Designed miniproteins, single chains, continued (4). Designs and how they scored, part 47

Each design is a single chain, and the fold is of that chain. pLDDT is the mean over its residues in the fold that is shown.

## One batch from the design tools (miniprotein)

Design m13619
Fold by ESMFold2-Fast:
Structure m13619 (fold): chain A 72 residues (1-72)
Amino acid sequence: SKASQIAYDLGLNVYGDGDIARIAGEAVDLVLKTGKSPEEAAREVALKRGRPQFAGPAAEMAERAIKIYESL
C-alpha cells in the first residue's frame, strides 16, 4: 500500500537500514489489515523475520507513516 511504502522509505531515510524499512512496511500492512497497534504489528513482523531488536525502530516508522498517510 501507499502507507507501507511511506514506512519503508522512512526506515531507509531515518535509520539507513533495509531490515528496519521492510519490517516497518510490513507492520503498516498488518496494522491496516488487523487493527493491531504499530508496536504490536512491528514486534510480530520483527520476530517472524528473526530481527526482534528492530521492533522498536520499525514501530516508530510505521506510526509516523500512518500519520502521514492519514494527512494526505
Scores: mean pLDDT 89

Design m13620
Fold by ESMFold2-Fast:
Structure m13620 (fold): chain A 86 residues (1-86)
Amino acid sequence: SSQVQQLQQQRDQLKAQINALIAQVEASGTMTDEMNDQLTSLLLQLRDLEVKLGLLTVSQYIAASLFITSGALTKDINDYKLALEV
């Protein structure tokens, strides 16, 4: 459907933004509070979008949520990378 195509385009754009921000963190070696807040927000949006698209199982949704929460609390880029790959 046209709505599925729009959601897929939003997913691709959101993943591009997340990947660009991860690349910036890895290149700088530093996770600022602003970067951490942006990664949390973008990954929560991606998680919810992928649920709407039927791309996440319940277990994957829980795993993504836990990795996003861990990243938000610890500023560990690896937790955000795990959230992206569930």
Scores: mean pLDDT 88

Design m13621
Fold by ESMFold2-Fast:
Structure m13621 (fold): chain A 92 residues (1-92)
Amino acid sequence: LSEEQWLEAEIALVEIQVAITRKAVDRLEKKGADPELIEKARKYIDEAVKNIQKAREALKAGDLETARKYIEKALENVRKAQQYVDEAEKKA
């Protein structure tokens, strides 16, 4: 695979992780989980989406280094959102 194809695949995987995390947050909110933890999780999901968009823009411009940087930021944001999801589940 080319470098560009690998980065496109990584972006797609992060988008899947965002979708899964968003569904978990929605499920926890319906169960009456801690609203502060839900709000923090949603904030990190929103930041992940913004970083995914920046990664796609960089990839279209041929800036592979900038694309990688934003993919890494998006992954970190998803991990933080998942941590708040896990904390909300433990308090439920």
Scores: mean pLDDT 88

Design m13622
Fold by ESMFold2-Fast:
Structure m13622 (fold): chain A 92 residues (1-92)
Amino acid sequence: SRDAFLRRAAADFRAAHPDMTYQQAVDMLVNTPASYDRQRQFAADFIRAGAPRADIRAAARRAGYSDQQINTIMRIMQISSYILVQWAQRQA
């Protein structure tokens, strides 16, 4: 499910960045350069679709993204998932 996908991606981000605050994650996403707008849009669309994270690399490669661009998409995906999960938990 989308919720299971988001929770897994958020957990992976927290494990990699244990000292990262919610505001720091928001700042990282906001400060993603405009040159990565296509990567940001692809990540956003994939999150909306609720697809399993394992499929994102294959989907991005089929869409013609390079390995470096795919790594950027994965990072944006993890940051966005962490923000969404933390936001939902704070509203509960």
Scores: mean pLDDT 79

Design m13623
Fold by ESMFold2-Fast:
Structure m13623 (fold): chain A 95 residues (1-95)
Amino acid sequence: SMEEKLKKMRETLEEIREESRRLLEEAEKVLDPETVEELREMFEDLLEQMERSLKRMEEAVKNNDTQAFNSALREFGIIYGDYLALRDYVDSLIR
């Protein structure tokens, strides 16, 4: 159901917030401050985009709009893919 998918996406975003915080904390130990700031801004932008997609999914659930929900879910998935790529990039820098 849309409600179950929304709940799962909310949990995913919470997990991502904690993961990105831990990654930046580890990055601070080995990377210069300017690079860490740039990475923080990149993570923050992706998190904000995912938050906006979640709000669109919430609105779609309230309106029983399956097409709007699926559009927002697809958008969330694309941004999540960008997050995973950034995460892997940061991991490669701190190894």
Scores: mean pLDDT 90

Design m13624
Fold by ESMFold2-Fast:
Structure m13624 (fold): chain A 66 residues (1-66)
Amino acid sequence: GLRELARELARELTEALAQEVKKALGPDAKVEVEEVSETRFRGTVTLGDEEIVVEVSADDILAGLA
């Protein structure tokens, strides 16, 4: 359904954003993607003391599709 599509898009977008951040920081950067709630995903990119967090909500994507 549309909610399942929004959740899949939120996960994929979180992964894509985390990968772009990793690409910008360089090959030694570490990426972790986690499900922080039923509708929210968080990507964390770490390099030494630097940490960048990206979060995407399926609810925000669903609102954009409506």
Scores: mean pLDDT 81

Design m13625
Fold by ESMFold2-Fast:
Structure m13625 (fold): chain A 76 residues (1-76)
Amino acid sequence: SMENRVRVARIMLEHYAKHGRFPSQREVARRAGVSVATVSRVRAEILGKRKISPEILELMLEHSVKELEEAVKKVT
């Protein structure tokens, strides 16, 4: 479902923000309660290897804006 895909994207983006790297596909599948195939598809959308869904794009834009805001605060 789209809700499951959004949950996967959120887990991946939050993990990246905290650790500077994406989590393993198996770990995300376990945490989100979905198949590894679902995680792989969402990961491909985030990395620009597949057409991005609007819901996942919105999450990525939100994450990018937060990163830019924090960067500006550190250099201003």
Scores: mean pLDDT 78

Design m13626
Fold by ESMFold2-Fast:
Structure m13626 (fold): chain A 62 residues (1-62)
Amino acid sequence: VSEEEKREAVEEVRRLTKDFSKEIQERAVELTREALERGVHPAAAVTGGVLYAIGEEIDREL
């Protein structure tokens, strides 16, 4: 995965989570970066990062 693809993935996460709380947005970015560092495909890293961040927030509320 190229550095350009990693940057684009992080920017996409920020766009997808712009209307969420800052905590969810930062967590989604963190999870996406970790997935990219592990060699996960950018699209999967974005999807996973966003969904996991939302899931963690829902679990905290329950």
Scores: mean pLDDT 78

Design m13627
Fold by ESMFold2-Fast:
Structure m13627 (fold): chain A 94 residues (1-94)
Amino acid sequence: ASLEEIDEEIVDGFIAAARGAAERLPKETDPSRKAILGSLVLAGVKMAMKAGRYDEAAEIAERGAESFSQIPEYKDLAEELRKMAEEARAKKAA
């Protein structure tokens, strides 16, 4: 198997983890777990962007941004995720 094939499986894993993290984040009450879930969302979006999976990157980033916008400590991260979603949509349209 080539490195590119291994990267595709890894990307799929990160995207799946990021989706699960974004769905769980609004229900999480533990600050340390919120931080871990947030890191998973950001990592998944970045991996999807690098892999050219812009529709999935935009979806996860938008869901993550909505979840983080409800948490005052993560307002800046929510804005970063919204910007990443817009970039993903722009790259898909090009």
Scores: mean pLDDT 76

Design m13628
Fold by ESMFold2-Fast:
Structure m13628 (fold): chain A 76 residues (1-76)
Amino acid sequence: SHMEELEKKREEELKKRAEQIKTVMDGYIALGKARGDEERGRKLAEEAKEFYINYVKRKYGPEDAERLEKLLDEIG
């Protein structure tokens, strides 16, 4: 149905956003390790995650933000 097609496109877009956020988070973690401060790297990764989730929540709504959080948890 048309609704199923819209849900699939929405899910694909959110998955793409989750992958982009994970790339940024992994970059901060790697930078922290390279600089001998893994804790700082993990904190910056978490801050980046929160920033992007809040951005999606504000711009696209809380449902998309909640789904994005679940997708990020699934990716690890």
Scores: mean pLDDT 84

Design m13629
Fold by ESMFold2-Fast:
Structure m13629 (fold): chain A 92 residues (1-92)
Amino acid sequence: SSDAIIAEVKAFYEKIAVSENAKEDAKKFIEEMLERGYISEEAAEELLKDLEKMTDEQVRMAAEAKLKLYNGEPLDPAKVARLEAFAAELEA
């Protein structure tokens, strides 16, 4: 069921948003999703490359933004601007 996977992903974002080791915890989750066959090896590699370029703070902010979207809550404009600046760096 897609709903069960969404619930698991949401629970993961809740954990990461308050994690002191957000980048490492996110890496472990990506590896777990790959092991369970939820994502392809190519998708996992790209996600891990993106994580390598991020700080723990940026990973926490991204997780918080995802949670707000799942809950239908508006994003903080300052956090949106910071995430957009980071996305621009990734697309350079």
Scores: mean pLDDT 75

Design m13630
Fold by ESMFold2-Fast:
Structure m13630 (fold): chain A 61 residues (1-61)
Amino acid sequence: VDAEALEKAGAGALAARGAGDEASFERYVQRMREAGASEEAVEAIRAGDAVAAGKALRESI
């Protein structure tokens, strides 16, 4: 699992979601899965819960 790639993809997904860019959001979610993100991390990002997303991403490592 690439922790740095996961953190960057997660941050990118949250930024895209905040900007209303659905296409970029889905691309970052795919990158998270490719980097080894857990389903909990993906769900937290989809819910927009940055704190839960950060915790789940760390637990994916």
Scores: mean pLDDT 74

Design m13631
Fold by ESMFold2-Fast:
Structure m13631 (fold): chain A 88 residues (1-88)
Amino acid sequence: DPEIENLDRTIEELKELARKYLDEEDYEKVLKRLDELRERGIEAIRNRDRQLLLEVTLELQDIKDEIITKASGGDLKKQIELRNEIYS
């Protein structure tokens, strides 16, 4: 299922970002959140639950933003630079 493959790809990218930028404790917390979101996302895709899929997508984006914010120490300029590096 291409949607499940895309979900898994997004989760793996977020795991790699968390591994690179977070300490062990925060990394483990992110892994647990991503595992829960994977289960919910698969449920949403299989049930064609658009509302649940939107909620999962938003929460995945929030996790990405949290990792970037923590990696930058809250500096907006560093956040922009880091986002450009990650997306390049």
Scores: mean pLDDT 81

Design m13632
Fold by ESMFold2-Fast:
Structure m13632 (fold): chain A 74 residues (1-74)
Amino acid sequence: AEKGAQKAKEYAKAGDGRGAVKAAGDASNQSKTPEGSMMAGSGATAGGAGIAAGDNRFGAELAAKGAEQGAKAS
């Protein structure tokens, strides 16, 4: 969870929305708790929706935030 959250933050800072969403998905899979998995997965879903809407930066930030919250909840 922490490793995925760290990568999601790095991708978001680099402007890589796709990388941030993928890293948030990885953080969801690494979570030890249902709450942590749901938070990171929700971040990946919201980030992906933001990217699809044309806001890659906002989508990347949502994915990174969800992954970080998921890691803290794990």
Scores: mean pLDDT 74

Design m13633
Fold by ESMFold2-Fast:
Structure m13633 (fold): chain A 70 residues (1-70)
Amino acid sequence: SEKDKLLEEMQQLIKQALDALKAGDSDRLQEVLGQLGRMLQETKDPETRKELSDMLIDLMDEIQKLVDEQ
């Protein structure tokens, strides 16, 4: 389904964002976060958008934890 495909793409981008953060690649992190934001903005289905939003909240929590370790 389109929803399953979007969730898989979001999960892959989340992994890329965390990998970029751990590598200290701020340019790549900004690029991937921009892609995540665009994906959420372009998602019109409220249920799918909520699930993608929840995944972004989890990512931002993980980023905060990793930043606090620096």
Scores: mean pLDDT 82

Design m13634
Fold by ESMFold2-Fast:
Structure m13634 (fold): chain A 76 residues (1-76)
Amino acid sequence: SAAMEWLREALAWLRENQARFGHLSAELRGDELVLRYPRGTPFERLFAPVTEIPGLRLVDARTEGDEVVLTLRAAA
């Protein structure tokens, strides 16, 4: 689908910008983008992908051990 192609392009862009955003990993799980960050990553850096990529929607934000995990989807 167009949404899945767009998510793959968003994933590639996030991976290319890993040093800028500070995420440890970015991956697709079904129709969701999962970003992992070190604990203590500032709020502005955590949510920069949502701010900078129109059409990304935050679905979940949680702490998992020493990481912050964000789950994102394509906006309807």
Scores: mean pLDDT 81

Design m13635
Fold by ESMFold2-Fast:
Structure m13635 (fold): chain A 87 residues (1-87)
Amino acid sequence: MGEEILAKAEELIAREREAVRAYLRSLGASEEEAERAVELLVRAARLGALGLVAEAEGRLEEAARLFAEARALAAEARALVEAAAAR
């Protein structure tokens, strides 16, 4: 079960990475800013998937830490996109 969650996350990441990057560039992000934001979002998605696996396996404290780390990375990516879009 956990391995299926991780595999599906990687499939979605691989499929959507270029679309997300193109979208961020359409918002006014530079190529470098878009790549950096995508990297943070990808890492957040992977940590979130690991958190779901940990939760499914009853490792609630580990899941909470993984979700917190994922949230922090997603917030960093959002800040980069908002800064680029504002200027």
Scores: mean pLDDT 81

Design m13636
Fold by ESMFold2-Fast:
Structure m13636 (fold): chain A 75 residues (1-75)
Amino acid sequence: EERQEAIKKALEEMGITAEEALDRLKNSPEEEKQELHAEIVKLAVKYVPKEKRDSFAAELKTVENLIKELEKLLE
């Protein structure tokens, strides 16, 4: 899926694994979760076609939705 590929490329650019990102989003303080979420979405959006960026941003609007997409990457 395009969302999973975009997230994967963002994580590669950040130099972290999907497992590390998932752990940090689940177990970090709330402020750090929000900062990590914002950075991943900001980087990932550039790997999505322009016409799909609004849908992508809406789907990943919450930390919880990003966690679900990362869990799918690790299946």
Scores: mean pLDDT 81

Design m13637
Fold by ESMFold2-Fast:
Structure m13637 (fold): chain A 94 residues (1-94)
Amino acid sequence: SKEELIAEAKKKIEELKKLAEEKLDESTYNQINELLDKALEALEKGDYGLAKAYLIEATVLMVNAAKKANDEETKKEVEKISSEIMELLDKLSK
């Protein structure tokens, strides 16, 4: 259902927040957390395009932070979770 897709997308966005908190510096985490909160707000309002835009911005910051830290494992995990969220948002957008 649409409600199940939204719930799964929210769960995966929360997983990205936790990953950022655990793996990134506080300043970078705070920026990512703000973007992911905006993505969650857009998702709640049914603005899937805006949610996708904030997710992309957060993902780019996370991937760049992981690359700078030479953390290939975190980079791959971010890319995997982000791809899963994008698939859910695409299903919601039609």
Scores: mean pLDDT 88

Design m13638
Fold by ESMFold2-Fast:
Structure m13638 (fold): chain A 55 residues (1-55)
Amino acid sequence: ATQEELDALREEADALQEEAIRALSVHHDEATARELAKRSRELGARVRELEAQLA
């Protein structure tokens, strides 16, 4: 993966985390918050794996 691909995945993970916080804090939607947080964690794990390959 390229650095640009890593940056894009990291931004996507951050955006999902922000939406999860908004779903929980503003909308009190725990189910949506859990799913968004899960997706963010999965992308974060992928980013770490790809970073290890580039290091």
Scores: mean pLDDT 80

Design m13639
Fold by ESMFold2-Fast:
Structure m13639 (fold): chain A 84 residues (1-84)
Amino acid sequence: SERARELLRESAERARRLAEEFLKRGDYESAGLEYFVAASHYDLLGEYEEAIEELEKAIEAFEKAGDQVSAEIARGYLARVKAK
């Protein structure tokens, strides 16, 4: 529905803002998680360019956090979105 798509977009934008706030304060793990959430919502919306952008940011944040497992998961998701 139109309302469901609107809520997904609002959630993606909120996650992006939270990620940027966490990034500014050096909380790379939380930033990575919020970028990943934003990417998943953009993917559900069919906004693949936006999903790719947020996944690239999530990977960088997880790498800065030393969370190689989450970085690898995000890379796998990125590869799947790029194939669409």
Scores: mean pLDDT 91

Design m13640
Fold by ESMFold2-Fast:
Structure m13640 (fold): chain A 80 residues (1-80)
Amino acid sequence: SNEEKLEEYLREMAEEVEKLKATLSPDEQAQLDRWFAAIAGHLRKLALDDGASFEEVKEEGDRMWRQMQSRIAALKAQAA
């Protein structure tokens, strides 16, 4: 089902989040966790409330993931 595909996609993204957290400060880790929670909530809403296809949800998820990586890079640049 689309829900099963979404949960698998989010599980894979969560694994990447955990890998990134190993390279981050405690404050950056907390911010990353908050951003990932927001992404997961938004994608679940698209799938469950809006009836979006898995392809549509994945495209939005990939876009939000790129934005989150950009925000992490900006935080690191500000700390330097």
Scores: mean pLDDT 83

Design m13641
Fold by ESMFold2-Fast:
Structure m13641 (fold): chain A 100 residues (1-100)
Amino acid sequence: MQARLDAFREALEKLLDLPTIYPVMSLIDSIFYSALRARDEDLIEQIVDLLIKTSEQVRSNRYIARQLAEQFRRWGEDLRSRGFTKLAERLFEHAEKLLS
């Protein structure tokens, strides 16, 4: 679990220095969807917390913020479809904040 969170955090930290989110999206998606398939609620909650923390750090970069907001909506929909409604709502709320 910690190794997956460390890899996820490292991928998110790269967003601070990248012109787009796309170079790290494959790794982020791989970790996120592996947690969803495993039904690891604790890992999913920690992933969502890290995503929200990263959204606060990239808010000043309007281009990255818009791209991340689109991904938050996609991930939120997948969370909702699997019964993680509260976590989905958190991602939707922070997607709106990224666009404001």
Scores: mean pLDDT 80

Design m13642
Fold by ESMFold2-Fast:
Structure m13642 (fold): chain A 89 residues (1-89)
Amino acid sequence: SEAQQKQYEEQKQKLLDQLREIYKQKYGEEYAQKKVQQYQKDIELSQKELDKYENSTIEQLRDALKNAKTYTAAVGLGLRIAERSFEER
């Protein structure tokens, strides 16, 4: 839903802001920018992995879980497996 998507974007931005501040204090602004960009890429890849499996079967989702590139993708795939198991009743 729009509300859930907005909450996700707000949480994502808050995390990126916190990470930027931590890295800036320890390693300076240039290093912080590079790390934040890397985390943004990881988040985008996680979303792309989840979107790829929107219409997948339970078996396909289980196989995808073994190849998950991020923790976020793994959790999302696990939730989709649970949802699909419920729908196939």
Scores: mean pLDDT 69

Design m13643
Fold by ESMFold2-Fast:
Structure m13643 (fold): chain A 55 residues (1-55)
Amino acid sequence: SLQDQVSQLDDQMRSLSEQIVAALDAGDDDTVDRLSVEFGRLWHQRSALQDQIAS
């Protein structure tokens, strides 16, 4: 279902958020930048799916 896809994206975004925090703590700016771009992409996909559910 679309709700299952949103839940899967939420899990992926949580994992990426944890990795970003770890990279920030390590001072790995390149990893922070790369993962932040990926997080934004997943956020956009999640928003599109949420809009479909609301329709």
Scores: mean pLDDT 85

Design m13644
Fold by ESMFold2-Fast:
Structure m13644 (fold): chain A 87 residues (1-87)
Amino acid sequence: MVISTKESAEKALEQMKKAGKSTELQKELIELALTNDQETFLIKYIEKVKEELEKKLPSADPEEQQILKEGIEELEKLLKEIEEKKK
């Protein structure tokens, strides 16, 4: 089944919510949305959320690290699915 761009964006937003909202990250995402088309924005958005989760890993406790790793893996799956659709 082909996942829609909207569904991919909603999954990325859910991962961001689980990781905790950052005002700085939200501002950067708004700027990206204004300067890029929907597909390019979605890819950059997922990459930004992944970077923020990776930055939190070293300071997180073991239970938090597990949640962050699962979030990163889910975002990597979304990026691969979007890339495969471009074929």
Scores: mean pLDDT 65

Design m13645
Fold by ESMFold2-Fast:
Parts: C-alpha cells; sequence; structure tokens
Structure m13645 (fold): chain A 75 residues (1-75)
C-alpha cells in the first residue's frame, strides 16, 4: 500500500508536468516535449515495477525521477 504522503506528491507532480507539457505544446517546443515524453516513459516503467513489487523504495525513486522531469520541463 502506498503511503498517502507519496500518493499526494505523485499527484501534485503529475499535475505540474501536465501544465508544463501544455505550455511546451503551445510554444511549439517539440524537441523539449519529445525529451519530456521519453523521460515520462522511463518514470512509467519504474512505476510499473513499484506496482508489481509493492516496494516503497521504488515509489520514492518514481517521485525523484518525476521531480527531475518537472525541473527539466521548467528549464
Amino acid sequence: MMPPELLKEIQELLARAQELAKELYENKDWEKLKEAEERFEEVAKLAQEAWETGDEAIWREVIRKLRELVEFMES
């Protein structure tokens, strides 16, 4: 079971990533959007592993990678 604190942070980071992806799309920054999508695919693979194992450490790694994705998209 995922701790409520981790779930909240994942939801907030996903909402921010969606907002940033919309801005990149509107600005026609296709190269940055493509790299962001590739990074998100890696996060999704890690989240699948966390779901299959139930390992909280892997969920924390998902959050870390998702923070890195948001920071990249804001740069």
Scores: mean pLDDT 82

Design m13646
Fold by ESMFold2-Fast:
Structure m13646 (fold): chain A 66 residues (1-66)
Amino acid sequence: MKKVLLVVGPNEKLAEELAKKLKKELGADDYIVLVNKSSEEAYKIALELEKKEGYEVILASAPDAK
């Protein structure tokens, strides 16, 4: 089963840095960054990836640099 990290946050640079760090720490196969999406939209995307692609999705939220 392919493990994919899905990171949502308002700051693209911070979300991408967090995604790279967590991908390495959690041993995920890939990551996807969602900028300016709500937690609800990110959750819907995670469910679709699990249903259509059969991925194991890990959802994380990035802060706005605080």
Scores: mean pLDDT 77

Design m13647
Fold by ESMFold2-Fast:
Structure m13647 (fold): chain A 75 residues (1-75)
Amino acid sequence: VSALMQQLAALVAQMKTASPADRARLMEELIARMGTLSPEYAAKLRARLAGIDVSDDQQVAAFVNDAVELLSEAA
């Protein structure tokens, strides 16, 4: 649980300085890790990703926050 949360924190830190293309890749990595815990949670995050502008720091932060909340519920 804590190790996975640390991995998510590392992905968030990378997203803060990443280009839009790198942000898209990091978001896909986040979805893949969530899929390891729950395919349902991964599907919900993927649906959200479809509506997100990866160049918008605020939308990227909201996506990560949603992922962290889902992961906390899964733990």
Scores: mean pLDDT 73

Design m13648
Fold by ESMFold2-Fast:
Structure m13648 (fold): chain A 64 residues (1-64)
Amino acid sequence: MIEVVNEKAKNLSKEQLEKAFEAWEKTTGRKFKSDLDLIKEWMRDAGLSDEEIEKVIEKFKELG
């Protein structure tokens, strides 16, 4: 399996995360905080593992 650059997702800055979620909310019409399961599915499609998805979500909450 080809290695994916998923480590960059964990190292996204607060501004990068905010812009990414803003774009996602505009595209889907949903709020990140309301549909975490959809966010997790999106991250799986991007090639992230469950552990990596949880770390990204935790980091997002810490940036609040």
Scores: mean pLDDT 58

Design m13649
Fold by ESMFold2-Fast:
Structure m13649 (fold): chain A 66 residues (1-66)
Amino acid sequence: SKAAAREAYAAAAREAMEAGDYEGAQNHVVGALASGAISAEAGQRAGRAVKDRAPGEVVEAAILAG
C-alpha cells in the first residue's frame, strides 16, 4: 500500500540522516516521490530538511505527512 511504502521510505530516510548519509536520505526522498508514496509538496519539505541537516525525526515526519 502507499501508506506502507511511505512508512518504509520515512524510516530509511531517518536512519540515513542519523548515520550522516545525506545522499542516501535524499535518495529515499526521491524514491518516495517516484513511487507516488508522497506528494510533490511533501517531497520538497523532506528534501529541504535533508539539505538543511535537520534531525532525522523531522525528515521522517515530512515524508509521513505525504
Scores: mean pLDDT 89

Design m13650
Fold by ESMFold2-Fast:
Structure m13650 (fold): chain A 99 residues (1-99)
Amino acid sequence: MTLEELFQEYRKTDPEVARILLEGETLLGIMRILVGLGLPVPQSLVDRVLELARELERRGHPELAVLLLEEAAREAERAGDLASAERLRKAAEEIREKA
C-alpha cells in the first residue's frame, strides 16, 4: 500500500493523519527528484521526515511512521547518503520495538 493510498483512506476518518501522510509523500517525491538529478538530500528533509514519523507515532500510528521512515531510508541510500539511511532505519527499528 502506498502513502498516497493511505492518504485517501485517512482523509475520510482522520484529516490530521492524512495531512502528515500527504506531507511525507511530498518530501519523498522531492527526495526522488533530487536522487534522479544526482543531487544530495538536504539534512533538513531528513530531519522533517523524522519529525513527521514521530508525530504519526504520537497519534497512534507507529506502522505508518515505520513505513515513512523506511521509504525515506531507501531514497537516502539511493542518494549514497548511508549515514542518513542508517539514522532513518534506526528510528524505524526503535518504533517497531515499542509497538
Scores: mean pLDDT 84

Design m13651
Fold by ESMFold2-Fast:
Structure m13651 (fold): chain A 67 residues (1-67)
Amino acid sequence: SDLDKAVLEGFRQIYPGHNPEELSPEELRALGLSDVAIKGLLALKLNIDPRGKTLEEIIEEAERHLA
């Protein structure tokens, strides 16, 4: 959606030189993002509804989609 694109573009404006789609959860934490923000970014990358899911479940789905 347009909102999802705006969120990803906002991340690139705040963290120039970083691609949120290529950053690990550990790297996102190193940039100062909360677990809630990391969960949201990962869910947007995979077009997954994050409601009712933990960060660990979203990470597992991310790894499965990349396999």
Scores: mean pLDDT 69

Design m13652
Fold by ESMFold2-Fast:
Structure m13652 (fold): chain A 105 residues (1-105)
Amino acid sequence: MEEEKKKGEEEARKIRQDIVSKVNETISKGLSRGESDKKIEEELKKVFDEAREIGKQSPYKGEGAKKGIEASKKTIDANRYTADSLNAIGDQVQRDIDERRKLLS
């Protein structure tokens, strides 16, 4: 149990870092290319959609995806790419985790 938890926490940390890295790269690359805010937002939505699908694979991956999305929102807010669609994806990941926790209690 303890080793399994430790491996799961490491997996969650890696997924969180991967999501934050992809979000930062997407914003930086879009700005460098002179892409519109709408185009950058569409690319960010794809990153979040992929994170949600990864999060469905295990509870630990779900926690990693949630934390990665939450950490990324601070960078997105600072760059004014906060669309309702991005918030809805984050909220759905949170609901998926909450439902899974209820089934385990």
Scores: mean pLDDT 72

Design m13653
Fold by ESMFold2-Fast:
Parts: structure tokens; sequence; C-alpha cells
Structure m13653 (fold): chain A 66 residues (1-66)
């Protein structure tokens, strides 16, 4: 479940409840990597950490598909 995977990653930089809400929005709306970074920065995540979290999520999805 991509929502559960992204929630786990985002819980490192956001409170769990907020991480879950943002993860659901990202997965349901199929946001691209730039949109994900912007949403995380708006939520109070530093840009460098937002980019790292998005990269980790993208790598985890690729690993699951290969």
Amino acid sequence: DHVALLTKILSKVLPKSKAEAIARKIVEERLDEDEMVDLLVEAGVPESKAKAAVDEYAAAVRAAES
C-alpha cells in the first residue's frame, strides 16, 4: 500500500496524523515529485528534507516494481 509506505517515510519529518493526511493526498491525487516537495514545504518540512523524503519514496516504489 503506497499510502502506508509514504506515511512511514513522512512520519520521520512530520507528526504521524499529518504524515498520513499528506500521504493520502499525494497518492490519491497522483502528485508528481515537485508537487510533493511543495506540499511538504508548505506543511513545515525543510526543502532538503522534503526532497530526501520524496527521493526515498520514489526509490522504495521502484524497488517494489523491479
Scores: mean pLDDT 82

Design m13654
Fold by ESMFold2-Fast:
Structure m13654 (fold): chain A 98 residues (1-98)
Amino acid sequence: DKNKKLAAEARKYFDERMEKVRQRVDAEIAKLSPELAAELRAEFDRLSDKYGLKMLFYLNLIEAGIDPEGGFKYIKELADEFERQVDELIARARARDA
């Protein structure tokens, strides 16, 4: 099934990008005070849940054959947006720790 293979590729793409972002957040958390580290972790977890649900929605559309190529494009855009939002969270945490 072409759509199932495309959905699997889109999932893998998103998961690999999320994992790299998570590793950056873990490294940043290690540099912060315990209070700011806990706050950044909680904010990251909320953001990860939000974007994970959006990604699952588009994966279901790809698998169902509803605009599969557009769905993959939107998953890539979601990954870019997720990274930008996480970069903002990291910048705010650093500013508060200064």
Scores: mean pLDDT 86

